# Ledger of designs, part 3: designed miniproteins, single chains, continued (5)

Each design is a single chain, and the fold is of that chain. pLDDT is the mean over its residues in the fold that is shown.

## One batch from the design tools (miniprotein)

Design m16072
Fold by ESMFold2-Fast:
Structure m16072 (fold): chain A 92 residues (1-92)
Amino acid sequence: SYEEFRKEVEEETKKKIEEVEKENKEKEKLKEALVKLGREFIKEVVNRGLELGLPISKIFGLVSDVLNLLEEALRKRGFSDEEIEKALIEAM
C-alpha cells in the first residue's frame, strides 16, 4: 500500500541520516553529506514510486517527507533557516 511504502521511506530516510551523522562529525561536511544523501535518495524514491504506478502527487508527498527529515537533521545541528533552505534546494 501507499501508507506502507511511505512508512518504509520515512524509516529508511531516518536510518540513512543517522549513518551520515555518525560518519560526519564536522558541521559543514555533515551538511554536504546530507545534501548528497537527499539528492541520491529522492531520485531513488521517485523511481520506485513511478515503478509502483503511484500518482505524481503521492510521489511528491514522499519527496516532501524526505526533505522534512533532512530539514530536521540540519536544524538539530544549528544551521540557520537560510542555510537549510539552500541545502534543501540543492537536494532537489
Scores: mean pLDDT 88

Design m16073
Fold by ESMFold2-Fast:
Structure m16073 (fold): chain A 63 residues (1-63)
Amino acid sequence: APQLVEADFKIIDENGNVVAEGRLVAPDGRALFEKALELAKQIEKETGIKVARVELRNVRLLP
């Protein structure tokens, strides 16, 4: 079966505030990072908040 990867994410604005957090699942670490960046772009479009940093933590394989 295809092995999926999970990580905890945080999206942080220019003032250091966490504007979104949760978990992401993807086929690999690159796809996880791409999903997090897409989410950051969506937040910028919808809210006008400038994202300063995206964090991925606790990267792990799903069963």
Scores: mean pLDDT 83

Design m16074
Fold by ESMFold2-Fast:
Structure m16074 (fold): chain A 81 residues (1-81)
Amino acid sequence: SKQEFEDEVRAGVILLQLATDKVIIENNPDLSKEEIDELIKRAEKLRQEAETLSNPQLRAQVLAAIDEYIELLEKKKKELE
């Protein structure tokens, strides 16, 4: 259906943005706490967008990926303390 296609496209965009942001943190060892906080804020926005996905299985998968990434960011931030 059109809705199913739209959900898949939206999920793909969210996951691509997440992957792009993850590359930034992995390639920039000198990221400040402030820069990590901005990445967390962006991930939280993606999480809100993922919550609007209509397919429950797809929504769960995308949310899990985002939650894992947020945990990674929080761990990285703690290492800078």
Scores: mean pLDDT 85

Design m16075
Fold by ESMFold2-Fast:
Order: C-alpha cells, then structure tokens, then sequence
Structure m16075 (fold): chain A 65 residues (1-65)
C-alpha cells in the first residue's frame, strides 16, 4: 500500500542519517509523529535540514507514483 511504501522510505531515510529509530516506532507512529521524532533525533541543524528535504522528496515521489 502507499502508506507501507512511505513508512519504509521514511525508515530508510532515518537509517541513512544514523538515527536511532526502531521499526516498531515507525509502525506505531503517524507520518507527522515520525518526522517530528526524526528532527528530535537529528544530531545537528544541518542533519535536520537534510532530513526535511529527504522527507519532502519521498512524499513527492510516493504522490507521483
């Protein structure tokens, strides 16, 4: 489903940026809660900005598919 694809892509973004986010947290949270958690876990403002851009790109890709 599109929701499952979006969750998997968000988990990949978290892993790419070395964020300590479990699959259980990804499955239990809404998209907005996940994105907020990713920002809270970001070690720097630069990483938070990169995450924001990656999330926007993922949302655009999923919406276009």
Amino acid sequence: SPRAVLRERLLEVAKEHGLDISRAEVEAMSEAELVQLMFEKAPSLETAQAIGQAVADVRREVAAA
Scores: mean pLDDT 77

Design m16076
Fold by ESMFold2-Fast:
Structure m16076 (fold): chain A 74 residues (1-74)
Amino acid sequence: SSEEASRYAAESLREIGREFDGVFRKIAGKHAKEAASLITSQGLSNKQTGELIKEQVKKGVEEARKAEEEERKS
């Protein structure tokens, strides 16, 4: 079901986020919530869910990298 797919995506992203420090963990959590919301509203397939998880992880990594860069400059 879309609820199960949403839960899987959120749990997967949270698990990944747990492996990083505070800034990345917060960013990963935000993307996990966004992924879960999108999957629930769109009724995505398991394959589409996996693809969305990969994209959200990429976004989380990019935002964490930029946040670190800005924090060192500011």
Scores: mean pLDDT 65

Design m16077
Fold by ESMFold2-Fast:
Structure m16077 (fold): chain A 73 residues (1-73)
Amino acid sequence: SVHTGEGALKGGQAGVALAEAGDAGGGISAGQRAIEYGNKALADPNADEEGRKLAEEGIRLGQEAVAKGRAAL
């Protein structure tokens, strides 16, 4: 759904910001949540095109947040 996709995007954005600010644990946790929300949105057969695009971007940012957070350790 759009709401789950938006959750993934916001989580990914927050995760990247936390990791870049030096909160490695916060960045990793937010990034993992963004990946989870994004995968749930993509698994929904009734998801619209916008929701899928938001989910894909959320997963990408979530992966970046996890990578940056781990690099900060």
Scores: mean pLDDT 83

Design m16078
Fold by ESMFold2-Fast:
Structure m16078 (fold): chain A 100 residues (1-100)
Amino acid sequence: SMVDQVMQRRSAFVARATVAFRRLSRDDRRDMIRDIADILSQSSDPTARAMAAQSRAAIDAGRLDDARRLNFGAMYTLVVNNPDEANQVVDQAQGIIDSY
């Protein structure tokens, strides 16, 4: 199904993002996590938007690991509820990681 395909893409993204975060400076980690949260804040799903807002609040509080987990959770919710939109979000998020 489309959900299964996009969920596999999300899982691969999460693994790749986790490796990338370990190699980046704190400032670059913050900026990358914020850029991903900003994309998720524009999603059609209200739960994904709420999680993205919590992610941005965690960034402002310096809690980058919490923000990262909230971003991944927002992506999961979006895959289940709107896999076509989630597929586009994963593409955009992969582009963000590649820019660092």
Scores: mean pLDDT 89

Design m16079
Fold by ESMFold2-Fast:
Structure m16079 (fold): chain A 98 residues (1-98)
Amino acid sequence: SMMAKEKKLEEYLEMIEKGYEIIKNDNPAMQEIIEQIKKSDLPEDEKLLLIGKLYFRAYLLNSDLPGEEKRKKEKEFLELLKEPEFAEKVIELIKKLE
């Protein structure tokens, strides 16, 4: 279902936003890692996708979800990132947050 796919993409983008807030407020060590990524020689889109992955991971690590469910969501997120449409939405979200 096209509508079910859109809702799923929105859910993962919301997880990234929540991870951003967690890092911004509570994780200065990860903020430093993100600043080093921004200063690296990686292509800009690769930097933004890597930052998005770190925010998503921060959300998962701080969630009360069982470990099996966390692994399942991480695997699904990484598969979705292979789709250009979702990768572009993540890039635009990170640009907006930064």
Scores: mean pLDDT 86

Design m16080
Fold by ESMFold2-Fast:
Structure m16080 (fold): chain A 70 residues (1-70)
Amino acid sequence: SALEEELLAVQGEISDIFDEGVRRGELSPEQRERLIGLVQQRGALLQRLFPDRADDIRAATDREIADIQA
């Protein structure tokens, strides 16, 4: 489905940013902002695919964003 393809693309971009962060030893502020945006987009796509799990997905998304900001 189009939603599943978009989810895979977003997950790929998230993985690429993490790989770049590992190579450079840290994420830049710009990379962190981009990563937060991608995590929010992934959370929104997951809520559309799994609406019955929306509360759990939102909680997991918020936690992941908090971890990136720490």
Scores: mean pLDDT 86

Design m16081
Fold by ESMFold2-Fast:
Structure m16081 (fold): chain A 92 residues (1-92)
Amino acid sequence: SNLQKAIDLLNEAERLLSQGKYEEAVELADKAEKIDPRLKGRSYVLKARAYLKMGKEEEAKELIEQARKVADSNPLLGEAVKKEIDELEKEL
């Protein structure tokens, strides 16, 4: 399914993040978001984490704000996205 393909891309993006491949992780997150917009919140959080690791704090803050907006508008998985946002804010 498209949802499974998008989830697989986000899981691969998480692996790339752990390997320091931040730009590649962002590319996979963007692809996942385009395949299934329901994963937009997870994609924004993952991209924010990548940008923080790259020292792009301003871009990361913008993505965190977008992730909050998505979580508030999408009750499905909104609580999980909010928890990830709270953890990211501790790194700012």
Scores: mean pLDDT 83

Design m16082
Fold by ESMFold2-Fast:
Structure m16082 (fold): chain A 85 residues (1-85)
Amino acid sequence: DELEEQIRRNGAEHLRRVLIAAGVPEERAEAAAEAALAGESVLAIARAAGVDAPSEEAARAFLEGLVERARPYAERELAEREALE
């Protein structure tokens, strides 16, 4: 439904910002966010972000670790972008 798509879209945008804050190039972060929005596998999302993960489990662990590590920076970047417009 549209509500679920909005939740997924908001999650994809958050993932994009976290990846950029962690140093992933914007084009790769956007590709990963698009893959997440499309409901692609975690492995496909990781590969779009430029991660050569050997398995979905490894890809999931990598992305979760990256998201948690970059969460403070992603929140700061979002606030800075809002301040800069």
Scores: mean pLDDT 69

Design m16083
Fold by ESMFold2-Fast:
Structure m16083 (fold): chain A 61 residues (1-61)
Amino acid sequence: MEEIEERIRKLEEEAKTLSEKNREFILEGVEGARELAKKGDFEEAETIVNILEEFIAHLRA
């Protein structure tokens, strides 16, 4: 859980450097991951975080 929260915080910080549309997409995904983690769906929460991290990496390529 602590690792997922740290990754979510990093995604939120990186989203601040993105366009409004991309920032909204990341923040929406982050909120979804947090809700899944609260329900105990940690595997799904981690999958979403991985997808968002790949999305940001793609934007920087």
Scores: mean pLDDT 81

Design m16084
Fold by ESMFold2-Fast:
Order: sequence, then C-alpha cells, then structure tokens
Structure m16084 (fold): chain A 57 residues (1-57)
Amino acid sequence: AKVTIHVLVTEGRKAAAFASGSDKVSPEKLLEAMREAAREATETLKEGASVRVEKEL
C-alpha cells in the first residue's frame, strides 16, 4: 500500500515524522519505514529542512 511520510529535521539532529495514506498498512512496517526516512533525513539534510518520501508498504 502506498504511503507518504513527511520528515522534519529539528535542532540537535532529531526528526519529527508523520505519515498519511492507506489504512491497510501494517503498523510495524509503517514504523520501520518512518524510522528509515527520519534517519536518512537527519544524515543528509540540514536542521530546519523537510522531506516528503513515498513508500510502497
């Protein structure tokens, strides 16, 4: 199922993330995808930047 994950890189290389999309996604798979997106964002983006990621779960 297709979901969109929004990640905001906050101060101290932390991230806030939320997801929208299909309600047919496993919570475990969604959480894993959100963690991965947040990790990549904190590694590649500067503080205050945001990214939108689409995942097929």
Scores: mean pLDDT 76

Design m16085
Fold by ESMFold2-Fast:
Structure m16085 (fold): chain A 80 residues (1-80)
Amino acid sequence: MEERDKELLKKVEEEAKKLKEYLKELEKQGKLTPELKEQILKQLEGLKKAVESMEDLSEETKKKIIEILEELKKFIESLK
């Protein structure tokens, strides 16, 4: 269980970092559309609900993942 939590948290952190870098590149290229932003925000909201519903995941790990997702949402909303 603990190893699964650590692995999932690490993957979420790595994917969040990659997504931030990818979105910054799209913004620089003028390819980051409002539609793409909305799509990603919807996916993050879905992921947040999915994580919250995981019964085999510790509450501490859920909280950390949700915090990462919320910070990522704020980052995306800050992009123009």
Scores: mean pLDDT 79

Design m16086
Fold by ESMFold2-Fast:
Structure m16086 (fold): chain A 99 residues (1-99)
Amino acid sequence: MEIEEKIEEIEKLIKELKEDLKKAKSNREKLKIQNEYGKKIYKLLKELKKLGMEEEKLIELMRKAAEAGLEVIGVYLAVELTVRARERGVSHEERLAAA
């Protein structure tokens, strides 16, 4: 399945990112690594979302990338979790009681 291939590619990029960040000797080098891997991972995540991948799995991949040191994805994950928390705050019962 095309989804499976893209997940494997993201997981490979996360591994490479973690190793490259450990080898980086300067903040400038770390930023360059983050931008390069961030673009690649973000593109794959967008493609997975278009293919109808479960949102929970997308969140999990973003979490793994953030934990590996990809700060830009960490910000995106935080926004996504906030939106989901807000949506869950509007219960079916509250919506029916307001009607």
Scores: mean pLDDT 72

Design m16087
Fold by ESMFold2-Fast:
Structure m16087 (fold): chain A 100 residues (1-100)
Amino acid sequence: MKIVYFADADDAEAVALAEAEAAELRAQGKEAEVRLVEGDAFEEGRRYAAERAAAGEPELLVVAPLPGSGAFASFLARPEAVFREEDGFVVTDDVGSPWL
């Protein structure tokens, strides 16, 4: 499974956290990348997950900052982007990330 982290380019703390998590996953032999966006990283991550699901990308996990909480949301790429099922997350233990 490929993991894509989204972070607002102007949020240095979120960028640093996303880069650190992606680097740790890459060190474990997993595919991870960070995408810097201007503005709403949560909405851009959500849109990206929905677009990739529509394109038939089943093995993609998208991670984006949850607005106003200091936490991260994850989206499994599928026909719909699912978020906030229980405590605001759709999570998978297959990623092996401590932030999930």
Scores: mean pLDDT 61

Design m16088
Fold by ESMFold2-Fast:
Structure m16088 (fold): chain A 67 residues (1-67)
Amino acid sequence: SAELEDEVRKLFEKLLSQNGELLSKEHLYLALYMRFLEQNPKATPSELEQVKKIIRELIEELEKKKG
């Protein structure tokens, strides 16, 4: 959903502003996913599946811009 995309994007931008770009793609994924879980403890499995997909897409776009 647009709300999940907006929330994940805001967390991603905040993490990057806190030197998140220094993390490996695997650590960046885990850090972003864990922060989402901490802020959304009642998130459904369906929402978590969408969040994982959005995180992967954001990381892939970041990697394409770097190399």
Scores: mean pLDDT 80

Design m16089
Fold by ESMFold2-Fast:
Structure m16089 (fold): chain A 65 residues (1-65)
Amino acid sequence: SEIEKLLAELEELSRDKNAKDEEIDKVAREVMKTMAKEGVSEEELNQILEKISRYWAEHLRNKAA
């Protein structure tokens, strides 16, 4: 639930051309902290890390355009 909300926030930031690197980094770090705190399966961990990577790539692409 909390992880899903943070991932949704991260997705929104990745699509916002005005979002700062600091903002997306902060939310990504909160996702990682929540994963560590709640404990997730290896499968779920890999899925979340893949999503974070994709959102970072999207953010950098939108910033460059």
Scores: mean pLDDT 80

Design m16090
Fold by ESMFold2-Fast:
Structure m16090 (fold): chain A 60 residues (1-60)
Amino acid sequence: APSPRTLENLIAHLKAMYPELTEEQIRATPLEELRKRFEEEGDLNGIKVVDEIEAVRAAQ
């Protein structure tokens, strides 16, 4: 299970999708705030990544 690396997976994924974002900027933003931003932008990929991370953590 990737639970210990869930945050790093999110950071790596977002950095690949949005190379203009810094890792610290991504870490400082709560998952729920990131999900809201992606939903506003219509970024289904970002929403799915955030929701998947939340689901993995809930299952842990």
Scores: mean pLDDT 66

Design m16091
Fold by ESMFold2-Fast:
Structure m16091 (fold): chain A 93 residues (1-93)
Amino acid sequence: SEAEIRRMEELIRESAEELLDEMGITDPEVRAKLLELVDKLIEAVRNQAPWEEIMEIIREIAKVLLDAGVSDQDVIHFRISMLSNANEFRRAL
């Protein structure tokens, strides 16, 4: 269902925003970059991109978080959450 796919995309975005809030990331520029990369991840999964492309996006997310001064533990948490969401979304397609 197209409606179900859109709901899953919305939930992934909401999950990412909640994680940014929990991590105390309030900088609008950093938030915008991370949400853009999350959207890119969603698009790559929807378009059935190869694993290498999905992993490259996840590496870009990790780099933005590290450059913003986020702890290694929080970066790992965000990465695991996004990878889990991507895998669930891919299985639903």
Scores: mean pLDDT 84

Design m16092
Fold by ESMFold2-Fast:
Parts: C-alpha cells; structure tokens; sequence
Structure m16092 (fold): chain A 80 residues (1-80)
C-alpha cells in the first residue's frame, strides 16, 4: 500500500545515514530494530537511541545535525 511504501522509504533513509555514521555491527543492530518499528512513536524511540549512541561515540556537531535532519525527514515521510 501507499503507507507501506512511506514506511519502507523512511527506514531506508535512516539505514543509509546510519551506514555513514556507525560501524557495520551497529548498523546491523539498528537495522534489525528499525524492522520492528510499527509507528511514528516507535521510529522516534529508535531514532533517539541512535542519536544517543552517536553522542556516546563522540560524533561531531555536523554528524549529529545531519542525523537529526534525516530523522525529521523520515518522520515526515511516514506522516505523508
């Protein structure tokens, strides 16, 4: 359905950004968690955990900003 396409697009967008910011093991872990996401609330929880992991690994302000913008865009895709 049209809603299923929006969800899949949002998931792929976050996974693509994660591949730039995390190592392969972390990407696989977040990919598995994103597959369990069933709502915008669930997406926000996983996205928040990813942002926390970036802060804990010493990500730059620019990397954090890129991730935050990507998460907002993913949520907007799911809302449309």
Amino acid sequence: SMYEKGFEEARELLIETARKLFNDEEVRAFEARLEQVKSITDLSVVGGEMATALVEQGASKEELQEFAQTLVKAIEIMES
Scores: mean pLDDT 80

Design m16093
Fold by ESMFold2-Fast:
Structure m16093 (fold): chain A 73 residues (1-73)
Amino acid sequence: MKKFEEELLKKLTKQTREAMLSQSEKDTRKKTLEIGLKAAREISEKRGKLSDAGVEFLAKLLAGQSINEVLKE
């Protein structure tokens, strides 16, 4: 490939990978969500009790889910 084409392909591949990681890495996101849920429970215990919906929302945000993804669930 030409150097310009190779550089453009690398940039597009990185952007596509980042977008696909946010959408298709469901197993990794599930594990990250479990970690986030545990952290949200610990925060709830330390700072005062949140509602179950509040703990779930906080866990999803801590797991790195976008607000749009949380709202679609």
Scores: mean pLDDT 59

Design m16094
Fold by ESMFold2-Fast:
Structure m16094 (fold): chain A 64 residues (1-64)
Amino acid sequence: ISKEQALGIGKGIVTAVKNGDEVALRAAVAEATRLVGEEGAQRALEIAKNGGSAEEVAEALLES
């Protein structure tokens, strides 16, 4: 995936976690899973839940 796509998904995940929006979070994680696989998507989600930035989440997706 591109850096721009990864950052978009990372922002989506971080925003959904911050807002407690379970529907948006499930959608963003499903999209990440389709693009980078389950392990990469779960690592990105873990970073976001632990207070990581959208940029840190995007890096995890790019390394997957």
Scores: mean pLDDT 83

Design m16095
Fold by ESMFold2-Fast:
Structure m16095 (fold): chain A 60 residues (1-60)
Amino acid sequence: MITADELAKLRKEGFSGKTLAVLAAKLENPDASYEEIGKKLGYSASTVKKRLDELEKKGY
């Protein structure tokens, strides 16, 4: 579970709120597809993939 302190640290690293929302949704439901996460957050599957790729490049 992501704490408020961990979210504050990620914001200091320069991650957007959109990227953090995608990360939180994936951690809460690891089995969710990119399309399912996109539907819950109001993003396209391609947007979800792009945000997760940015997190992966930073070691998340």
Scores: mean pLDDT 74

Design m16096
Fold by ESMFold2-Fast:
Structure m16096 (fold): chain A 91 residues (1-91)
Amino acid sequence: SSKVTLTSTGSTATMTLEGELKNTLAVQIRLRTESGRVVSRAFPAQEKVTVSLEVAAGETVTGSAYAYQRQPGSKLAVEELLGTATITTVP
């Protein structure tokens, strides 16, 4: 099982992906602001990963976490959405 959490503190929005993922090669977290700024980070499969983005007061951030799993008989990894969340930072 996996858990996806998006939080804000001060001027920072942070997405955390944690838990054990079966047959997972890599994970990626993507954060996007309402203004169109994007931060995307890929990691080897591991128990906990975090990505943070500096945000303006009152800015809305959407975060999405993905797993990349190899299907039997495929040379390509399949992208699976694990979770998505949206928060608006406190002014």
Scores: mean pLDDT 80

Design m16097
Fold by ESMFold2-Fast:
Structure m16097 (fold): chain A 71 residues (1-71)
Amino acid sequence: MTEIGVAAQEGAAAPPLTDEERARVEKLLKENPSFAPPTIDPTNLDAAGLAEAQARVFRATAKIAEVEKKK
């Protein structure tokens, strides 16, 4: 069978957010829109583009956590 493990390894560079983390990110993005990810058109992007967008969201979340740690 076709194994998606290798493809997922690179495509899943940004692991999925938990329900708790997603709720916090939503709230933090509302007060800090500059940390919000750019508007992505998934209909126009390839799987590689979607993986990149996911990685951007993950990095934004990490930066928000860093700022929250200070405040």
Scores: mean pLDDT 54

Design m16098
Fold by ESMFold2-Fast:
Structure m16098 (fold): chain A 84 residues (1-84)
Amino acid sequence: AAALRQQAEALVAQGQQLLQQSDVPGAIDQYARAGEIYDSLGDYKKAAEAYQRALALYEAFGATSTPEALALREKLEAVLEKMK
């Protein structure tokens, strides 16, 4: 649906804005939510890009072994599998 796609695009833009404001947790949340919407739309490429952006922020902060980062990695792996 066009409305959901616009929502996902707005979340990515908000994530970029929050990152410019040094709100890394906020940026992670927005990117993860955008990825979930893109996944629900079958847009696996954009879902993977959004999840990868969020996961890269966890990596930059050394938080890759947290339950939240592990769940995000699982979501990324699932959408990458759907792209095969």
Scores: mean pLDDT 84

Design m16099
Fold by ESMFold2-Fast:
Structure m16099 (fold): chain A 62 residues (1-62)
Amino acid sequence: MKDAVLAMLYAEKGDYEKAEEYGKKAVAKDIDLGELTAKILEEKGYTKVAKTIREAIAKVKA
């Protein structure tokens, strides 16, 4: 939960590097939470951050 919230917060602040880092941490703890986080960020228009999180999900599933 905490890492997903921080990913969204940093994306809204324009700190996309930290948003991606916390998004990856959310994926590592809970894949479903990571998928939900990526979906929300994509819907908000943060497509690059969402793509990085989805790539992290794919890597964990491989």
Scores: mean pLDDT 81

Design m16100
Fold by ESMFold2-Fast:
Structure m16100 (fold): chain A 55 residues (1-55)
Amino acid sequence: SMAEQLATVLRGMFSELDNGVSKDEVISVAKGVAEQLGLSRTQIEELLEEIEEYV
């Protein structure tokens, strides 16, 4: 499901934040993963907006 894919992306991003990566790098990784998952531009933008609330 999309929810499972989103959870996987978020877990990876939080793991990278714990390693001292920048917010911009986390956003870049999330965008790349979302593109690989076949999400539309709108879906990617929504994912990135949600992530910005938590970082």
Scores: mean pLDDT 69

Design m16101
Fold by ESMFold2-Fast:
Structure m16101 (fold): chain A 90 residues (1-90)
Amino acid sequence: REEDLELIRSASEEELVEGIRASKEAALKAAEELVKEGKKEEAIELLEQAIKEAKETAELLREAGKEEAAKAAEEAAKELEEKKKEIRES
């Protein structure tokens, strides 16, 4: 994704980290809402997709030399994995 890498390289670490945190919070909120509606399977699927996207984003950020943002994306993936496990176990 040549265009994505160029956009990432032009963005600041701070902007990328904020975007990653916002995306993580949105996914967590959406999953919680699905659980409240009794849609646990849909919540798990949403979190699985968000985890995959966060891991792919971390890889792209590392390739672009955005170490702090890559770390934030990896941490987001871990938090989403933890939430997925909580929902699956409940």
Scores: mean pLDDT 82

Design m16102
Fold by ESMFold2-Fast:
Formats: structure tokens, C-alpha cells, sequence
Structure m16102 (fold): chain A 81 residues (1-81)
């Protein structure tokens, strides 16, 4: 189903964004800047996906909020390291 495909897409996006966060941190980018940048990418993708799958807008919002929490948590962990 499209809902299952969206959940798999968001799982892959989450993994990619967290990996990108680690790469940026390894290059000396401040955790606050990493968080801001990745939140921007997640919100831009949310907008595009809602246009493509308007019938799944609520699911896309829920999955985006989950990714936003994961980004914030990961950035906080990088700041504490």
C-alpha cells in the first residue's frame, strides 16, 4: 500500500539524515546548525510528499514529527559528546 511505502521511505530518510548529521559533525559543523539544516530538509520533503500524496497528509505529518524528534535528540547527543 502507499501507506506502507511512505513508512519505508521515511525510515530510509531518517537513516540518511542521521548519517548526514554524523558526517557534518565529523567535519566540525556545530550541532545547532546541523539540527537547523536537517529540520529544513525534513520540512521541505514533507511539503513535497503532501502534494504527491494528499490523501496521506496526516500520516506524512506524523512521520515528519517523528523524524524532527529524532533529529533534535541526535543533535543534543552530538552537543553532549
Amino acid sequence: SEAEELRELFERMRESLLRLADDMAAQGVAPERIRAFLLGLARWEERLLKEEYPEHAELIEELTREIERDIARHAAALAAA
Scores: mean pLDDT 90

Design m16103
Fold by ESMFold2-Fast:
Structure m16103 (fold): chain A 90 residues (1-90)
Amino acid sequence: EVEELRERAEELLERAREAIERGDEKAAVQYTSELAKVAAELARLGDFEGAREVAEGLRELSRLAREKGLDYAYTVAAMAAREVEELARE
């Protein structure tokens, strides 16, 4: 349940990072969107620590996307990080 969601988040973070590294903005946005959904489920189940870890990962993906010039992936990851941070405040 929570452990499975945390492992799913780790897998999605790695896939998103790989997509950004190869310049695949469409794949990066798809994985980022799935990460936001996983983080929302973690928060719903009361795993605010897990949700915060996903938010940190989304911030790193946003930074990497900006460095690679993937402006849309940068924006999506930054917005997702902010939304997850909001959900994980409690």
Scores: mean pLDDT 86

Design m16104
Fold by ESMFold2-Fast:
Structure m16104 (fold): chain A 82 residues (1-82)
Amino acid sequence: SVRQALTDLARAVIAGDEKAVEEAKQRLIDILKENGFSEEEAQQIADNALKAVRAAVERGITDPQAIVDAIPEIAKELSKEL
């Protein structure tokens, strides 16, 4: 599921393993494509999700589920930064 892929991405970012982050991001892209997104759309969504996850970790959120639940609000805030 998309939620599981986002949770795996959050765990990889928390672990600080950049290889695991890239692998989790690729899994998220693959799942998004399986759910009907184009490759370009899936890549844009995954890039934005990774930015939101990194922002959540930087803010001190350490629970992967809490990070996933925070993605919509963080993504909204990031879209206001120029």
Scores: mean pLDDT 81

Design m16105
Fold by ESMFold2-Fast:
Structure m16105 (fold): chain A 92 residues (1-92)
Amino acid sequence: MAKLTITITFENEEALQKTDKYLAEHAEEVAKIMKESGLLKLTDIELRREGDKVILTLTLEFESKEGAEKFVEKMEPLLLEAGAESVEYEIE
């Protein structure tokens, strides 16, 4: 099993809402990415604010390290296209 900590930074609350809407409109693609990556569960969600910025940290558990890497490879471009300012991650 592998643990992924992904930190997504949004410029403001509007960017977060826009990203949420975009992902909802692409729900089938997101679901496919989750299934094909071997995502087991979401273990933690942390929301932090820094000035106008919104920082979302998700902790996810995967069947394998390769699956976690595949998840990031596919999700990072979707998050950036949706309106996220940056995406940072750590796999253990």
Scores: mean pLDDT 87

Design m16106
Fold by ESMFold2-Fast:
Structure m16106 (fold): chain A 83 residues (1-83)
Amino acid sequence: EEEREKLREENEEAFIAWVEQRHGPETAAWYREFLERERKESEPLGKEYREAVKNGDFDKAAEIRKQMAEVNEKLRKELEERR
């Protein structure tokens, strides 16, 4: 998992650097903040969802899935507005 996180971070930084060169530092800064907000808002729900599934609590998993959908919709609208 740590290896996957490191690879993800390296690819993310490389892409952000490309965005900065292509579209400017303002867009790159916004994208970096967007990814950070996505992690802060979705990461705890994602962890809770995986734990519920592992424990066989599918009712809890379904409710968390609904909450994740609400977060994803909010983030999708913000991304669409920025594009």
Scores: mean pLDDT 72

Design m16107
Fold by ESMFold2-Fast:
Order: C-alpha cells, then sequence, then structure tokens
Structure m16107 (fold): chain A 68 residues (1-68)
C-alpha cells in the first residue's frame, strides 16, 4: 500500500510497500516529494487507526501516514 507522511520538520514523504498490519516491519521505498530523493528504509506499523490512516515508525520517529 502507498501512504504519505509529514515528518516533524515538515518534509513530505511518499511511502510504498507498507503492509496494513500492526507490528509488521517492512523494507519500504521512501520518496521525498520536494527533492525526488528515493531511499529504502525499514518501517514498522505501530498502529492501524483506519483503512486510510496508520501510525508508522521511521528511523525511531512515530508519524501519521495517510493512504493515497
Amino acid sequence: MTFKVVTKDGTELLIEGVSLEEGKEDMVKITDLKTGEVRELPVKVVEVLSEEEIILEINGQELLAKKI
């Protein structure tokens, strides 16, 4: 599934490859929407709030992710 997150510094990220399953850790493709930089990072699903909103942990930071 594809989600969008905004980090604490206001950076907008596109996250591809997330499973909609609490406690699961995936290697995901992260695209910075301003720079176009692409990285592969481990991301953990902390909580599934709905089909459209989840809490992800990225590099030790918990972020609200919204389904695109």
Scores: mean pLDDT 82

